# Ledger of designs, part 32: designed miniproteins, single chains, continued (2)

Each design is a single chain, and the fold is of that chain. pLDDT is the mean over its residues in the fold that is shown.

## One batch from the design tools (miniprotein)

Design m5081
Fold by ESMFold2-Fast:
Structure m5081 (fold): chain A 55 residues (1-55)
Amino acid sequence: MEVVKLKNLKVTTIDGKVVEIKEAEVTAIDEETVEVTDLETGEKYIVKRVEVLNG
């Protein structure tokens, strides 16, 4: 299971919501989608992989 930790992340969720996350844990769901966990709040967001892992 591939888990990536990122800081100062700004992403658009699959439902079109823009979220800013200071400390994030990204877990792959499939090739095109990831789960982003906000480590400060515990909130989880579903995001397209290219929004997070394509940079």
Scores: mean pLDDT 75

Design m5082
Fold by ESMFold2-Fast:
Structure m5082 (fold): chain A 95 residues (1-95)
Amino acid sequence: SEEERRRMLEELSELYAQLEQLKAEGKMTPEQVARFKEQLARYLTEIVKLSPETVERLLARYSPEEIFDLILEAIALSAKTGESIAEALLRLLEG
């Protein structure tokens, strides 16, 4: 729904701002990246509603920036097709 897409974009925007702040401050240590990936995993499971197995594969394969790009593409695809953002994201991962 439009309300779900709006909420997902608001939550994603907050996470993106946190990542950009860490980058701007030069705080992108492996430890900080790992902590940020934990927050991103919670977003992907709780807000996007991906399975834990899908989230684990996504975080193992992609950087946080690449995951943001995939989520934005999934939101755009969801808006165009009417499928859920989770379904759109799974389609992008299979292509």
Scores: mean pLDDT 81

Design m5083
Fold by ESMFold2-Fast:
Structure m5083 (fold): chain A 70 residues (1-70)
Amino acid sequence: SAEEETKQKVEQAKELIKRGRDMVREGAPRKEIEEILNEAQLLVDSSGADGKTRRDLLKEIVAVAEEAKA
């Protein structure tokens, strides 16, 4: 169902955000981190998730991106 597809995309986005955060901690190249975060953002944007879930996930993506710049 559409609801199950939304849940799966949200969980995939969460896993990519976690991977991005781990990559920042491990000192991975910024470009590789940005590629993972871009994939996470595309999953969030196409997920059909509610506004709160979408906003919270996008906030986490931005946080990881800013950590990668520091």
Scores: mean pLDDT 86

Design m5084
Fold by ESMFold2-Fast:
Structure m5084 (fold): chain A 74 residues (1-74)
Amino acid sequence: MPSREELIELFAKKFGISREIAELALEYYENVKLFEEGKAGPGTLSQTTKPSEILSKKGINPTEARAFIKSLLE
């Protein structure tokens, strides 16, 4: 499987964003998955909200970003 660094690079290249924003988007995906599985605490919800706002301000759809990450991990 691709390393975390490779996933960040692929995500940054796909959306034309910095590695820092790509890392936030990957964390957003991981946190939303944990929340949906009922394994997330209150702090996870807060982290999920902030990355979503940053992505939206950059013109990136958070749902599309999640779908792309999921396609890399299958």
Scores: mean pLDDT 70

Design m5085
Fold by ESMFold2-Fast:
Structure m5085 (fold): chain A 81 residues (1-81)
Amino acid sequence: SLAEEEVLLRIAIHEMRQHPEKLTEKAIETILEIAKRAIELGVPRELIEELLAAVREAQRKASPEIQKKLEEMIEEIERLA
């Protein structure tokens, strides 16, 4: 449901901000799938903007490999939104 995906997306945003060091490729792929479902269900644009801000913040602290994966995530989200 939209409400469930919104809660999951808010949890993902919080975890990215608190623990950017825990971001793995698998975690990023999971967050992207949550974001895709949330967008399809019509989550508020403000929440998508919060997600993009959190992803860009995580990029600054990430390894080059994870930075590339996060950039791909940003491009995919912007394409769908």
Scores: mean pLDDT 84

Design m5086
Fold by ESMFold2-Fast:
Structure m5086 (fold): chain A 73 residues (1-73)
Amino acid sequence: MKAEDAYKAAVDLAKGLIQQAVDAGAISQDEANDYLKQSEEYAKQMAGGKGKEAGAKMQGILDAIRDKIAAKL
C-alpha cells in the first residue's frame, strides 16, 4: 500500500467522523478544529514512516470522537 493512499484514507476518515460529531452536537467547532489539526499531523507522520506510533495516536483520536458521538445518542 502506498503511503499517499494511507495518508488520504486516514485524513478522509477523520474528517468524516469529525463532521458527524459536529452535526450530532457531540463536539464544538473549536474541538472539531483541534481534532482535525491533530489528525492531519498524525496522518503526515504515518506517511513519513512513523506509522506504528502515529497510527496509535490517530486511533486514540478516532476512538475519543466515537465515544463523544455515542454519549450524545
Scores: mean pLDDT 77

Design m5087
Fold by ESMFold2-Fast:
Structure m5087 (fold): chain A 90 residues (1-90)
Amino acid sequence: MEEELRKIREEALKLYREGASVNEVATETGARVRRLLLEKVGASEDEAVRIAAELTDMFLELYRAGKSMEEIMEEVERRVREIIEELKRA
């Protein structure tokens, strides 16, 4: 799990450094989280889609609030960990 979260963060930071738009980075991060939830956590497709959309919205809100890409990815990683714990306890 830690390795998958690290990879999502590193790939987002790489895309941003290579000149991708914030919207593209947010969308790609959401897509990677959706895949992680489906393949590694066992979430339903409906849950994974909903969570990915919520994380994409949070990403863009944090960017509009003036957070750095590093700060945004730290918050995304923290929120994904919370969601995984919630899904495992259900």
Scores: mean pLDDT 84

Design m5088
Fold by ESMFold2-Fast:
Structure m5088 (fold): chain A 96 residues (1-96)
Amino acid sequence: SPLGEAMRAVLEGTPDAREAVRFLARTLQFPHPKAEKIAEFLGAVLPDFADDPQLHTFLLLSIALSPERDKLFAAFVKGSTVPKEEREKLLEEIFP
């Protein structure tokens, strides 16, 4: 799936990883059955982009535009506590 491909690009640190984060953030602006899991994943990987404050702003704004913003912010915060070693397991839980 395009979402699975985007998440894989982020985990593997491909040249497209930043644009993959932007794509995933845009999906959070609209209702999606996996939105909370996508937000959790983005929280877990965002530290890898600590040098890109505009990407952080875009992600947070994308969540804020969602009708489910409170749930997505909670999932994002939960994701931020996920250790680097567990990010692969999180992806497998989203796309088993």
Scores: mean pLDDT 82

Design m5089
Fold by ESMFold2-Fast:
Structure m5089 (fold): chain A 80 residues (1-80)
Amino acid sequence: DEVAAALAHLRALIEAELEALKAEISSLSAEELRAAIAHLDGLIAYLEAEYAAKAPAETAAVVALLRELKAHAEAALAAK
């Protein structure tokens, strides 16, 4: 399944870079954090709408990582 394989690859990339992405998010300005949160929300909604029915496990795994990055960005914004 092309969709499942692509999502599994995306999951592996995010997992490999997770701590570096969190560190970068922590360094962003309030304006950049708001933009990052909006982009993450849009990406989560898109993946759930388009791929959850086709590749439920792989979609859920990617969305969980994106939600973790979003929560980190929200915490960083709240600390400003």
Scores: mean pLDDT 87

Design m5090
Fold by ESMFold2-Fast:
Structure m5090 (fold): chain A 65 residues (1-65)
Amino acid sequence: SETVELVQAHDSSASPEAARAVKRVLEEAGIDPMGPLFREALSKLTKSSSPEEAEEVARELIREA
C-alpha cells in the first residue's frame, strides 16, 4: 500500500490529462512516450498542473536533452 502510494505520487502527481499531454509531446518528437523522459516530466508536475503546463515541461526536457 505504501509502495503503491509512492508510485502513484511519482506517476500521477499530474492529472491524467497532463500525463496524456506529456505522452503526445514525446511521441511528436519521436521519443518513447513511456520512457525515462515521461517519468522525468511527471516528476516536475503536480496534481494542479494543467495539460498546457505539462506540454511545456515535456518540451523543455526535450530541448535540454
Scores: mean pLDDT 69

Design m5091
Fold by ESMFold2-Fast:
Structure m5091 (fold): chain A 65 residues (1-65)
Amino acid sequence: SMMEKEEAEKYKKEARELAEEFREDPGVYLKFAEAYQLILEDPEKGKKKYEEAKEYGEKVKKEKE
């Protein structure tokens, strides 16, 4: 039911890297930073937050086109 440790570490790394990539976009940056923190505390909930942040980032990119 809970994420495996190696999977949680993967999502943690990805969330951190994406937060850094979107540093200049506060809305996207904060969502990925929040996902990173949640993965550290609760990997299962953190993964869900990461997916939400990813979807939000994709929408922001599309709106800038």
Scores: mean pLDDT 73

Design m5092
Fold by ESMFold2-Fast:
Structure m5092 (fold): chain A 82 residues (1-82)
Amino acid sequence: KPYEYNTYKISPSVSREEQLEIFKEIIEKTKDINPSTDENYLKRYKIFAEILKEKGYAVKTKSYARTEELAKKMDEIVKEIE
């Protein structure tokens, strides 16, 4: 079974145009980070979470990872940003 962790999502109150701008910023800031490794996946996730927190659009939610170790690392990133 997948392992539960805390994460951030974009607030549902954010407009579609603001969501698009957030996605563009994430792509721009992560374009040089190869998503093929767990380490780079975590780096990209941290950038995403930091952007959402900075803009005040971060809503804490639950998500699931295939490994316990990945779930723990995702949870630690959320705690660092809080």
Scores: mean pLDDT 76

Design m5093
Fold by ESMFold2-Fast:
Structure m5093 (fold): chain A 60 residues (1-60)
Amino acid sequence: GALKEEAISLAEEVAKKIAEINKLNIDAAITKAKEDIESLPEEELPEKIEELKGLLNSLK
């Protein structure tokens, strides 16, 4: 659903920024982040989205 898509998008952006900062493999980090979100129950998505937004704002 829309929440899952938003969570995946945010998780990919966070993973990309962390990987860029730490000189890690960006593609692997994005793939892992997407898989982690896809494994979450839908009822946990709103809290995860807020967590990811906070992380993204703190990173860049």
Scores: mean pLDDT 79

Design m5094
Fold by ESMFold2-Fast:
Structure m5094 (fold): chain A 80 residues (1-80)
Amino acid sequence: MEEKALEEIKKLAEEAVKRIQDPSMTEDEILDTLAEFEKKIDEIVKKYNLSDEGIKEVSKLYAEVTRAARDALTARLDAE
């Protein structure tokens, strides 16, 4: 069960990163994508009652998505 939750969160993280890295995305759309990802992972974590190990993996995936969002936002601010 937990492996299925992690697989689902990983898929959501990959889709979120792809969307965030799209150069046509606005700053608001990047922030909305991050917020939507956070909401979906919270729902999955609650649904599957993840172990401490599973929560660590979720935190790692969350860090990856937030890093992508920060990098994308920074790139837009640095664009002349």
Scores: mean pLDDT 80

Design m5095
Fold by ESMFold2-Fast:
Structure m5095 (fold): chain A 71 residues (1-71)
Amino acid sequence: TTGIIIGNTVSGLLNAGASQDEATAAGQSIRDLADQGASTIEILIHAARLLAQAGVPGAAELEEGLKAIKE
């Protein structure tokens, strides 16, 4: 579910050293994307991008893999 993706992304960002405000804003951006009718794969790509920008190991590779699957 979207809530699980939000929870995991927020947790990953906080563990990577993001502030609570930054992690909350990231979670809200995922919710907004879902509310606009984005597919699960689009939501996962967005979440992976946020984690990659925070320096989470493997997140950039995950984003690239998800984009390839979407094609």
Scores: mean pLDDT 82

Design m5096
Fold by ESMFold2-Fast:
Structure m5096 (fold): chain A 67 residues (1-67)
Amino acid sequence: KEEELRELHKEVQKALEELKDASPEIRLEFLNEAHLIIVKFRKGELSYEEAREKLKKLIEEAKRKAA
């Protein structure tokens, strides 16, 4: 559980580094949505696989908006 949480945080950090040149607005929207996914995972509302899949789609969307 804790290891899975750390992995999700690591994915968020990597995505933020990839979005470094994106507008602050795009970065903030991504960070807020990623935080909600992590909170739901912590509460047991999402499995690790569900949280990771939602996070992947969120990262793809953020990169698309930044392009």
Scores: mean pLDDT 81

Design m5097
Fold by ESMFold2-Fast:
Structure m5097 (fold): chain A 74 residues (1-74)
Amino acid sequence: SVELLREEKRVIREDMERLGVSQRELAERLGISQATVSRILNVDIPEEYHPSMELVIRVSVELAMRELERIILG
């Protein structure tokens, strides 16, 4: 649902802030544009511009990998 996607976007934004991951860094790690990352994080855009659930999951996995790298590598 759109509500579930909005909630996931909020969680992603909070994780990015906590981990110190920029939109640029996330875009580079995922191989997508910064504009696409901005759309993923923007909860106020029209429904037709909301990302797929698969892309949202990929972002969440990438942030989890970043947290693991931070813990292991410093």
Scores: mean pLDDT 71

Design m5098
Fold by ESMFold2-Fast:
Structure m5098 (fold): chain A 84 residues (1-84)
Amino acid sequence: SKEELVERLQALGVPREEAEELAELAEKDFEKAAEKALELVKRYGLDLDDVAEVLAEYLGVKKGVVEVAMTVKEGLELIKKGIG
């Protein structure tokens, strides 16, 4: 459930408000959820693998799908910045 996702994210070190925002994004926009998850990994010094696993279980997808989405988000931002 959404609350289980929030509690698991808090156990990893994410504040409840940020965890709730990520859970809401995960239901509405997978790409934005992946971007937010990456920001939380960087901000709170989390393991990307742990966050990807928690999100993958919640969304019913394989962990590798979330990991690729999170890493692709960094690549897309670099490409957009390079293109102008």
Scores: mean pLDDT 79

Design m5099
Fold by ESMFold2-Fast:
Structure m5099 (fold): chain A 106 residues (1-106)
Amino acid sequence: MSWIELLRRLADETLADVKKAIEEKVPVEEFEAILEKGTSRILSMLKLILKYSPELTEEALKVVEEYIAGLREIAKKSKNPEHKKVLLRAVELMEQILADLKKQHK
């Protein structure tokens, strides 16, 4: 399996875990932990790809952009204001990290 396929799988699994946590009305603290753990794994894999397979940079960044868009869509559909706030904050932080990484790999 390619690095990109692994990154996409982690993103898809994290989005699925986040959706399930919202549907099951998981407490905010547990929800934040699920989102933080998944997002941390995605960022760690992105950084490994950028370091060891720089030829895949554009494709890897696109996968992370799709993940951020997925989180934003989940936030838009969420009826829980606390979950929505956590999701939107994560989106903002991820967009900032992605912008910084793009500057380093121009």
Scores: mean pLDDT 84

Design m5100
Fold by ESMFold2-Fast:
Structure m5100 (fold): chain A 85 residues (1-85)
Amino acid sequence: MVAVDLSTASATAADGRVVTGIAVVDGVSGQLTLLLLVDGEVAATATAPRGQTATASYTLPDGSVATATAVTHPDGTVSVTLTLS
């Protein structure tokens, strides 16, 4: 049984908003759930089946696009990256 794994990444947008990506892997199904939060509020969500990449994006009021990408590795760990563009 694969253990549950969780990874987070955060960035601050030009307007001062804090963007956080949270990725969680289910230890039984291997399903990946990605949450994109802006100032602690859920702005976008994505899910992916085992072995796939989940991507969530949100356009901030300043016109910047926040994109979170989460990848589940074969060992059951997860990594998340966050970009502002």
Scores: mean pLDDT 78

Design m5101
Fold by ESMFold2-Fast:
Structure m5101 (fold): chain A 76 residues (1-76)
Amino acid sequence: PKLPEEAVEELRELKERLEAGADLEEVKRQLIRIIEKHLPGSEEEREGLIAFVEQLRSRGALLQLIDELLGNEDRP
């Protein structure tokens, strides 16, 4: 959950594009790129997150993950 401002901006753009009906595979590719370039943490943690993104098949699931990365996850 420690993201640089550039990653936050790119994630917000992805969320807006996904909500506007952008192609699911394109959004997944861009999310993986953001994770590889900007997400801190171990290589294993990034690889696990990338594998998780690859498993996603719905817009709702992708939106949930993007919100989690942005710190907007549905935690109270």
Scores: mean pLDDT 76

Design m5102
Fold by ESMFold2-Fast:
Structure m5102 (fold): chain A 82 residues (1-82)
Amino acid sequence: GDDILAGGGEVSRAELYADEGDYVKAAELYIEAGEKYKEAGDEEGAREAYEKAVRVAEEGIKKHPEQAEEMKEKKEEAEKLL
């Protein structure tokens, strides 16, 4: 099937939201991508997606400190999944 691509749509949307400056939504979509990769048995894809969620949340804290609390929560959620 397309199990390796199960999270690809979420990754693509996360990249678009990050480019638009919506880092919270980007982090959520990377976490969703990781969950889909994990369900498909792609543990490497899941790990990479969760690592991207952590990274985008950290970037969002730097660019939008007013949303830092929410982004820290998303970062911690992604770190627990690694």
Scores: mean pLDDT 77

Design m5103
Fold by ESMFold2-Fast:
Structure m5103 (fold): chain A 75 residues (1-75)
Amino acid sequence: ADVERAEALLRPILEPADRALEAYHRGELSPAEAAAALREARARVEALAPELPADVAEATLARLAGLAAQLEAAA
């Protein structure tokens, strides 16, 4: 139940981030634009963290931060 709730809450945040990464890999977005989308998603997950299982929140935030850092290094 908690996993399904977390997925439902995260989906509208993570889908735009995934689409930004796909667009970046296709050459449709710059590294800076893709990194900005990931930072936006991370801020939204941070705001939502009290409503998420702690392990899900931590794993999601770490993943988004790592991806954003890689893209910023490429920019």
Scores: mean pLDDT 83

Design m5104
Fold by ESMFold2-Fast:
Structure m5104 (fold): chain A 83 residues (1-83)
Amino acid sequence: SEAVEALGAAEEEALAAVPKDAPYNERLAVAAEAVAEQAEELGMDPEVVQKMREVAEMMRAGAPQEVINQKLQELQGLLEEAL
């Protein structure tokens, strides 16, 4: 999907722009926030965008990677239905 590719590009650009010495959780959160902004620009459901922002907050809070991965899988399912 072109929309999925656009989301991936936004994530990559955001990660490339983050300072190398930034905390790991902050770097992940910035990338996730960029993906949420791109989803909003693509006109995705506001509830989906809000869930994406919630995932970004979990990343910023330093949740374990396995927990974040589970939430990302749930979000991926919602995105596939929305796209």
Scores: mean pLDDT 75

Design m5105
Fold by ESMFold2-Fast:
Structure m5105 (fold): chain A 113 residues (1-113)
Amino acid sequence: TVYFAVDGIATLDPTRRPVKPGEYAVYAEGLEKSVTISDVKYEDGKLVFNVTASAAGTVTVKLYDENGNLVDEKTFEMAAGETKEVSFDAEPGTYTIEVTLGDVTVKKKVEVK
């Protein structure tokens, strides 16, 4: 975890949180939001993994093949700290899993033998 105090360059939004005179309001889009992709399992013709969201929002999970073609896409509405199991039907091969929450995108390459 990296903390930094920003004076005069943080976006002040009193609708997000109250601030007092002399306090720093730190807004870092992308630092407030993160997603993680668990270890990916291949079972019964399916890629199975967990996605964890640090913040509430719409999570889009995309599966790309080795040539960058979109194979499948799933969208979930998740709560902060929620973990959801995601599965995709897939043949053996090389895939890229892309998970997006707001402006945060995480990619994981998976090789299925």
Scores: mean pLDDT 70

Design m5106
Fold by ESMFold2-Fast:
Structure m5106 (fold): chain A 71 residues (1-71)
Amino acid sequence: SSMEKKKKEREKVSKITALELRYIGELFDLELKGGSKQDIINVQIKYEKELAEIKGWSKDELDERIEKILK
C-alpha cells in the first residue's frame, strides 16, 4: 500500500542518514590520527558495502562502485 511504501522509504532514509554520519565521523577521526590513503579507501569501501545492504544493490553494482574508489 502507499502507506507501507512511505514507511519503508522513511526507514531507508533513517538508516542512510545514520550511515552517512558514521562515515563522516570515521573520516574526521582518520584525519586527526594521520591515517593513510589506504585507511581512507578502506573506510570508503566499508560504507559502500553497508549502503549496498540498505539499498539492496547487486554484487555487480557494488563491485563497479568499489572499482571507482580504487582508481
Scores: mean pLDDT 85

Design m5107
Fold by ESMFold2-Fast:
Structure m5107 (fold): chain A 74 residues (1-74)
Amino acid sequence: SQSDLDVARQRLMAEVSRVIAEGVAAGLSLEEILARVDAVIDRLAAEYNIPEEDKQRLLAAAHRLARERVAAAA
């Protein structure tokens, strides 16, 4: 259902936010953080059966968040 997908998206984005925060705190490059984000999204999208269109939107949002967080930490 749409509600189940909303919960899955929230859980996925919470994990993405954690991975970004940990990468920034560890001093990782943007490239390294983006690679970790991509791996998390690939794993969780498969696990939660997130449709490809939703996965692409999540990737775009996660990449924007990663770029913003890295820039803010500089």
Scores: mean pLDDT 87

Design m5108
Fold by ESMFold2-Fast:
Structure m5108 (fold): chain A 68 residues (1-68)
Amino acid sequence: MEARKELEEAREELERLTGVKIEDIFQARIETGRLAAFNPELEQEVFELLKRFEEAYRKVAKEKKKEM
């Protein structure tokens, strides 16, 4: 369905919020954790956005598995 679009939108929001390019789920976790540590007022927003990114990433990975 729209999994790739959801992933791209969440990635763009994370990149805008963190100020860095997000290439994968591990980098997203590191950069969001760092941002939340230095900006506790953004902690909830940052982790909610990370969850959206992870969900979209998992959906895209599941679609890729159908190629097997």
Scores: mean pLDDT 75

Design m5109
Fold by ESMFold2-Fast:
Structure m5109 (fold): chain A 66 residues (1-66)
Amino acid sequence: MELILARTKEDMVSLSDPSVVVPKGAIVAVPQAEAVKGQPVTATLADGKVVTIDASNLHTAGPAPF
C-alpha cells in the first residue's frame, strides 16, 4: 500500500479521539487508495501520532518517504 503526503484544508478533530485536533495546513501521511475515496482514513501526523480523519478535507501533495 502506497502512503502519500497530504495537507489539511482546515482544522479537523480526530474521529477516534476528539481531544486530538489536527491544525489547518498540517502534513499527514495517508494510504493513497483511501485518500481518493473521501472516507475516514488512518493518518500519521509528522510527530508520529496516528489519528482517524475525514479524507475529504485533505489536499494531496505526493508520495510519503517511508
Scores: mean pLDDT 70

Design m5110
Fold by ESMFold2-Fast:
Structure m5110 (fold): chain A 87 residues (1-87)
Amino acid sequence: STEEVLRELRDRLRALYEDPAATREQYLAAVEEVLAAVERLLGPDHPLARGIRQILDIMRANPAASRESWRTLLGLVIDGLDEELAR
């Protein structure tokens, strides 16, 4: 189901968020995977898809940003998934 897929993706992002050894490449790959799934399941014009796309663009434009900045962006994706799952 859509709910099961979104929950699995959220849980994987949370694990990455809590992992002090997680790399920038792992963050990007995970957010890209979440975006692809959200676009497929909810549509590319869905507010969550648009929000994740903006976050991904910011991440790609700022490779030298701090880990804290990247964690903040990842946290926004997690929050968006949590909000959608609460519907």
Scores: mean pLDDT 87

Design m5111
Fold by ESMFold2-Fast:
Structure m5111 (fold): chain A 77 residues (1-77)
Amino acid sequence: SMEAVFDEGVMVEFAIAVFLSIKKPLENEEDVRMAVRLLREGERAGLGDHPLVLELREVVEKAIKELNVSEDIREMA
């Protein structure tokens, strides 16, 4: 519920902001795997429309196309 998710959402937003500040652009498959995990955590926290989550999604989609990552990562994203 929204009442129980508020603190978790703040922590996920912080994690995504830090990740994007350090790892943008994504340069390898390991970074893509981490980004996909953070994207899923943001969506599960109800932040799918948040600007940071939308930016992370764009970064992930671009990296998947440019780095030719394995099929399992493409299916996860």
Scores: mean pLDDT 74

Design m5112
Fold by ESMFold2-Fast:
Structure m5112 (fold): chain A 67 residues (1-67)
Amino acid sequence: GPPVTATASATSLTGTTEGTVTITGDDGHTTDVVLPADSPGTSTHDVPFSAPGHDATTVTLTLVGTP
């Protein structure tokens, strides 16, 4: 089937403990990802994702923290 993409952006990753980021695919499906403590700046995560009519896939997201 067609590919599914997901993007995420986060603020205040600097100095935070852990946090959860919601990823939304182009089909409107969401997946929550828990960020580890000490995730300042830019981090990259591979997460499993699925949407109706599509097989489960892995999407790579890049999270950019702001101060």
Scores: mean pLDDT 53

Design m5113
Fold by ESMFold2-Fast:
Structure m5113 (fold): chain A 56 residues (1-56)
Amino acid sequence: AADRAKRSQILGDASLEAKKKIQETEEKLKGASPRDIRLAQTKIAVEAAEKAIKEL
């Protein structure tokens, strides 16, 4: 079914975008506490998931 492939593509693209943002944020936070890095990563992941759900 084409609908399943399209949903998987949207979720996959959102996941890759989130991963890229997390890596960029980690690079900017090189020297911050591990807690601050984790908080930033979690926020990016949640925002990406919400965006993907809205695009479905």
Scores: mean pLDDT 74

Design m5114
Fold by ESMFold2-Fast:
Structure m5114 (fold): chain A 85 residues (1-85)
Amino acid sequence: MLEEMKKKVEELLEEVRAIHQEVQANTLSPAELAAAASRILEKSVEVNRILMEAEKQGLDTSEILEIQKEIDEILVEVRRRMEAQ
């Protein structure tokens, strides 16, 4: 259970990092940046859902919390780039 949750959260982080790389390349239109932010937000919500489930089961959430923070920091950066365009 915990190992499956960690694996899913790591997969979500890898997906967010891939989107972040696209954003950092500075080739995206304003509409594509908005779409990227939405995709990251969806993955952030899924990580939070897994975090809540782990907490309910009394599992160690330290690694999941660390990943959630990284995703949230990336989302903030993408949103700042949207405002700059």
Scores: mean pLDDT 83

Design m5115
Fold by ESMFold2-Fast:
Structure m5115 (fold): chain A 70 residues (1-70)
Amino acid sequence: LSPLELAILRELGNGPKSARELAEALGQSQATVRRHLQRLEARGLVERNPLSGRYQLSEAGLELMRELAE
């Protein structure tokens, strides 16, 4: 995982967020954040709620963040 992808996962650990909210929190463009979110979805670490448009950690993403916190 890139440093930015780890930062996205940490932000999502605080609760579901849109790509815009993540971009604002991380000082990145929405295009850059969406690109990394797409990669994290492909890895099964995040999932998108189609009704809200927000991203959240999957079970695998939560487990990875627990391991990194230890």
Scores: mean pLDDT 85

Design m5116
Fold by ESMFold2-Fast:
Structure m5116 (fold): chain A 61 residues (1-61)
Amino acid sequence: MKSEEEQIEEILKEHRAEVQKILNDTSLSPMEKTIRLARLLAETTDRIIEVRKQAKALKEA
């Protein structure tokens, strides 16, 4: 299995690519970009929390 750090790195890599796509979308207004970025950040945060939660469960600390 990938380490906690490796899984988070992949999630952040995907997040950076999607942020750039949203910022470069000329069809979106500044408000629409803000809303989409906020939603993307929430989704990315949830994925990171889940990875850390699974890692914590394995450590039984």
Scores: mean pLDDT 80

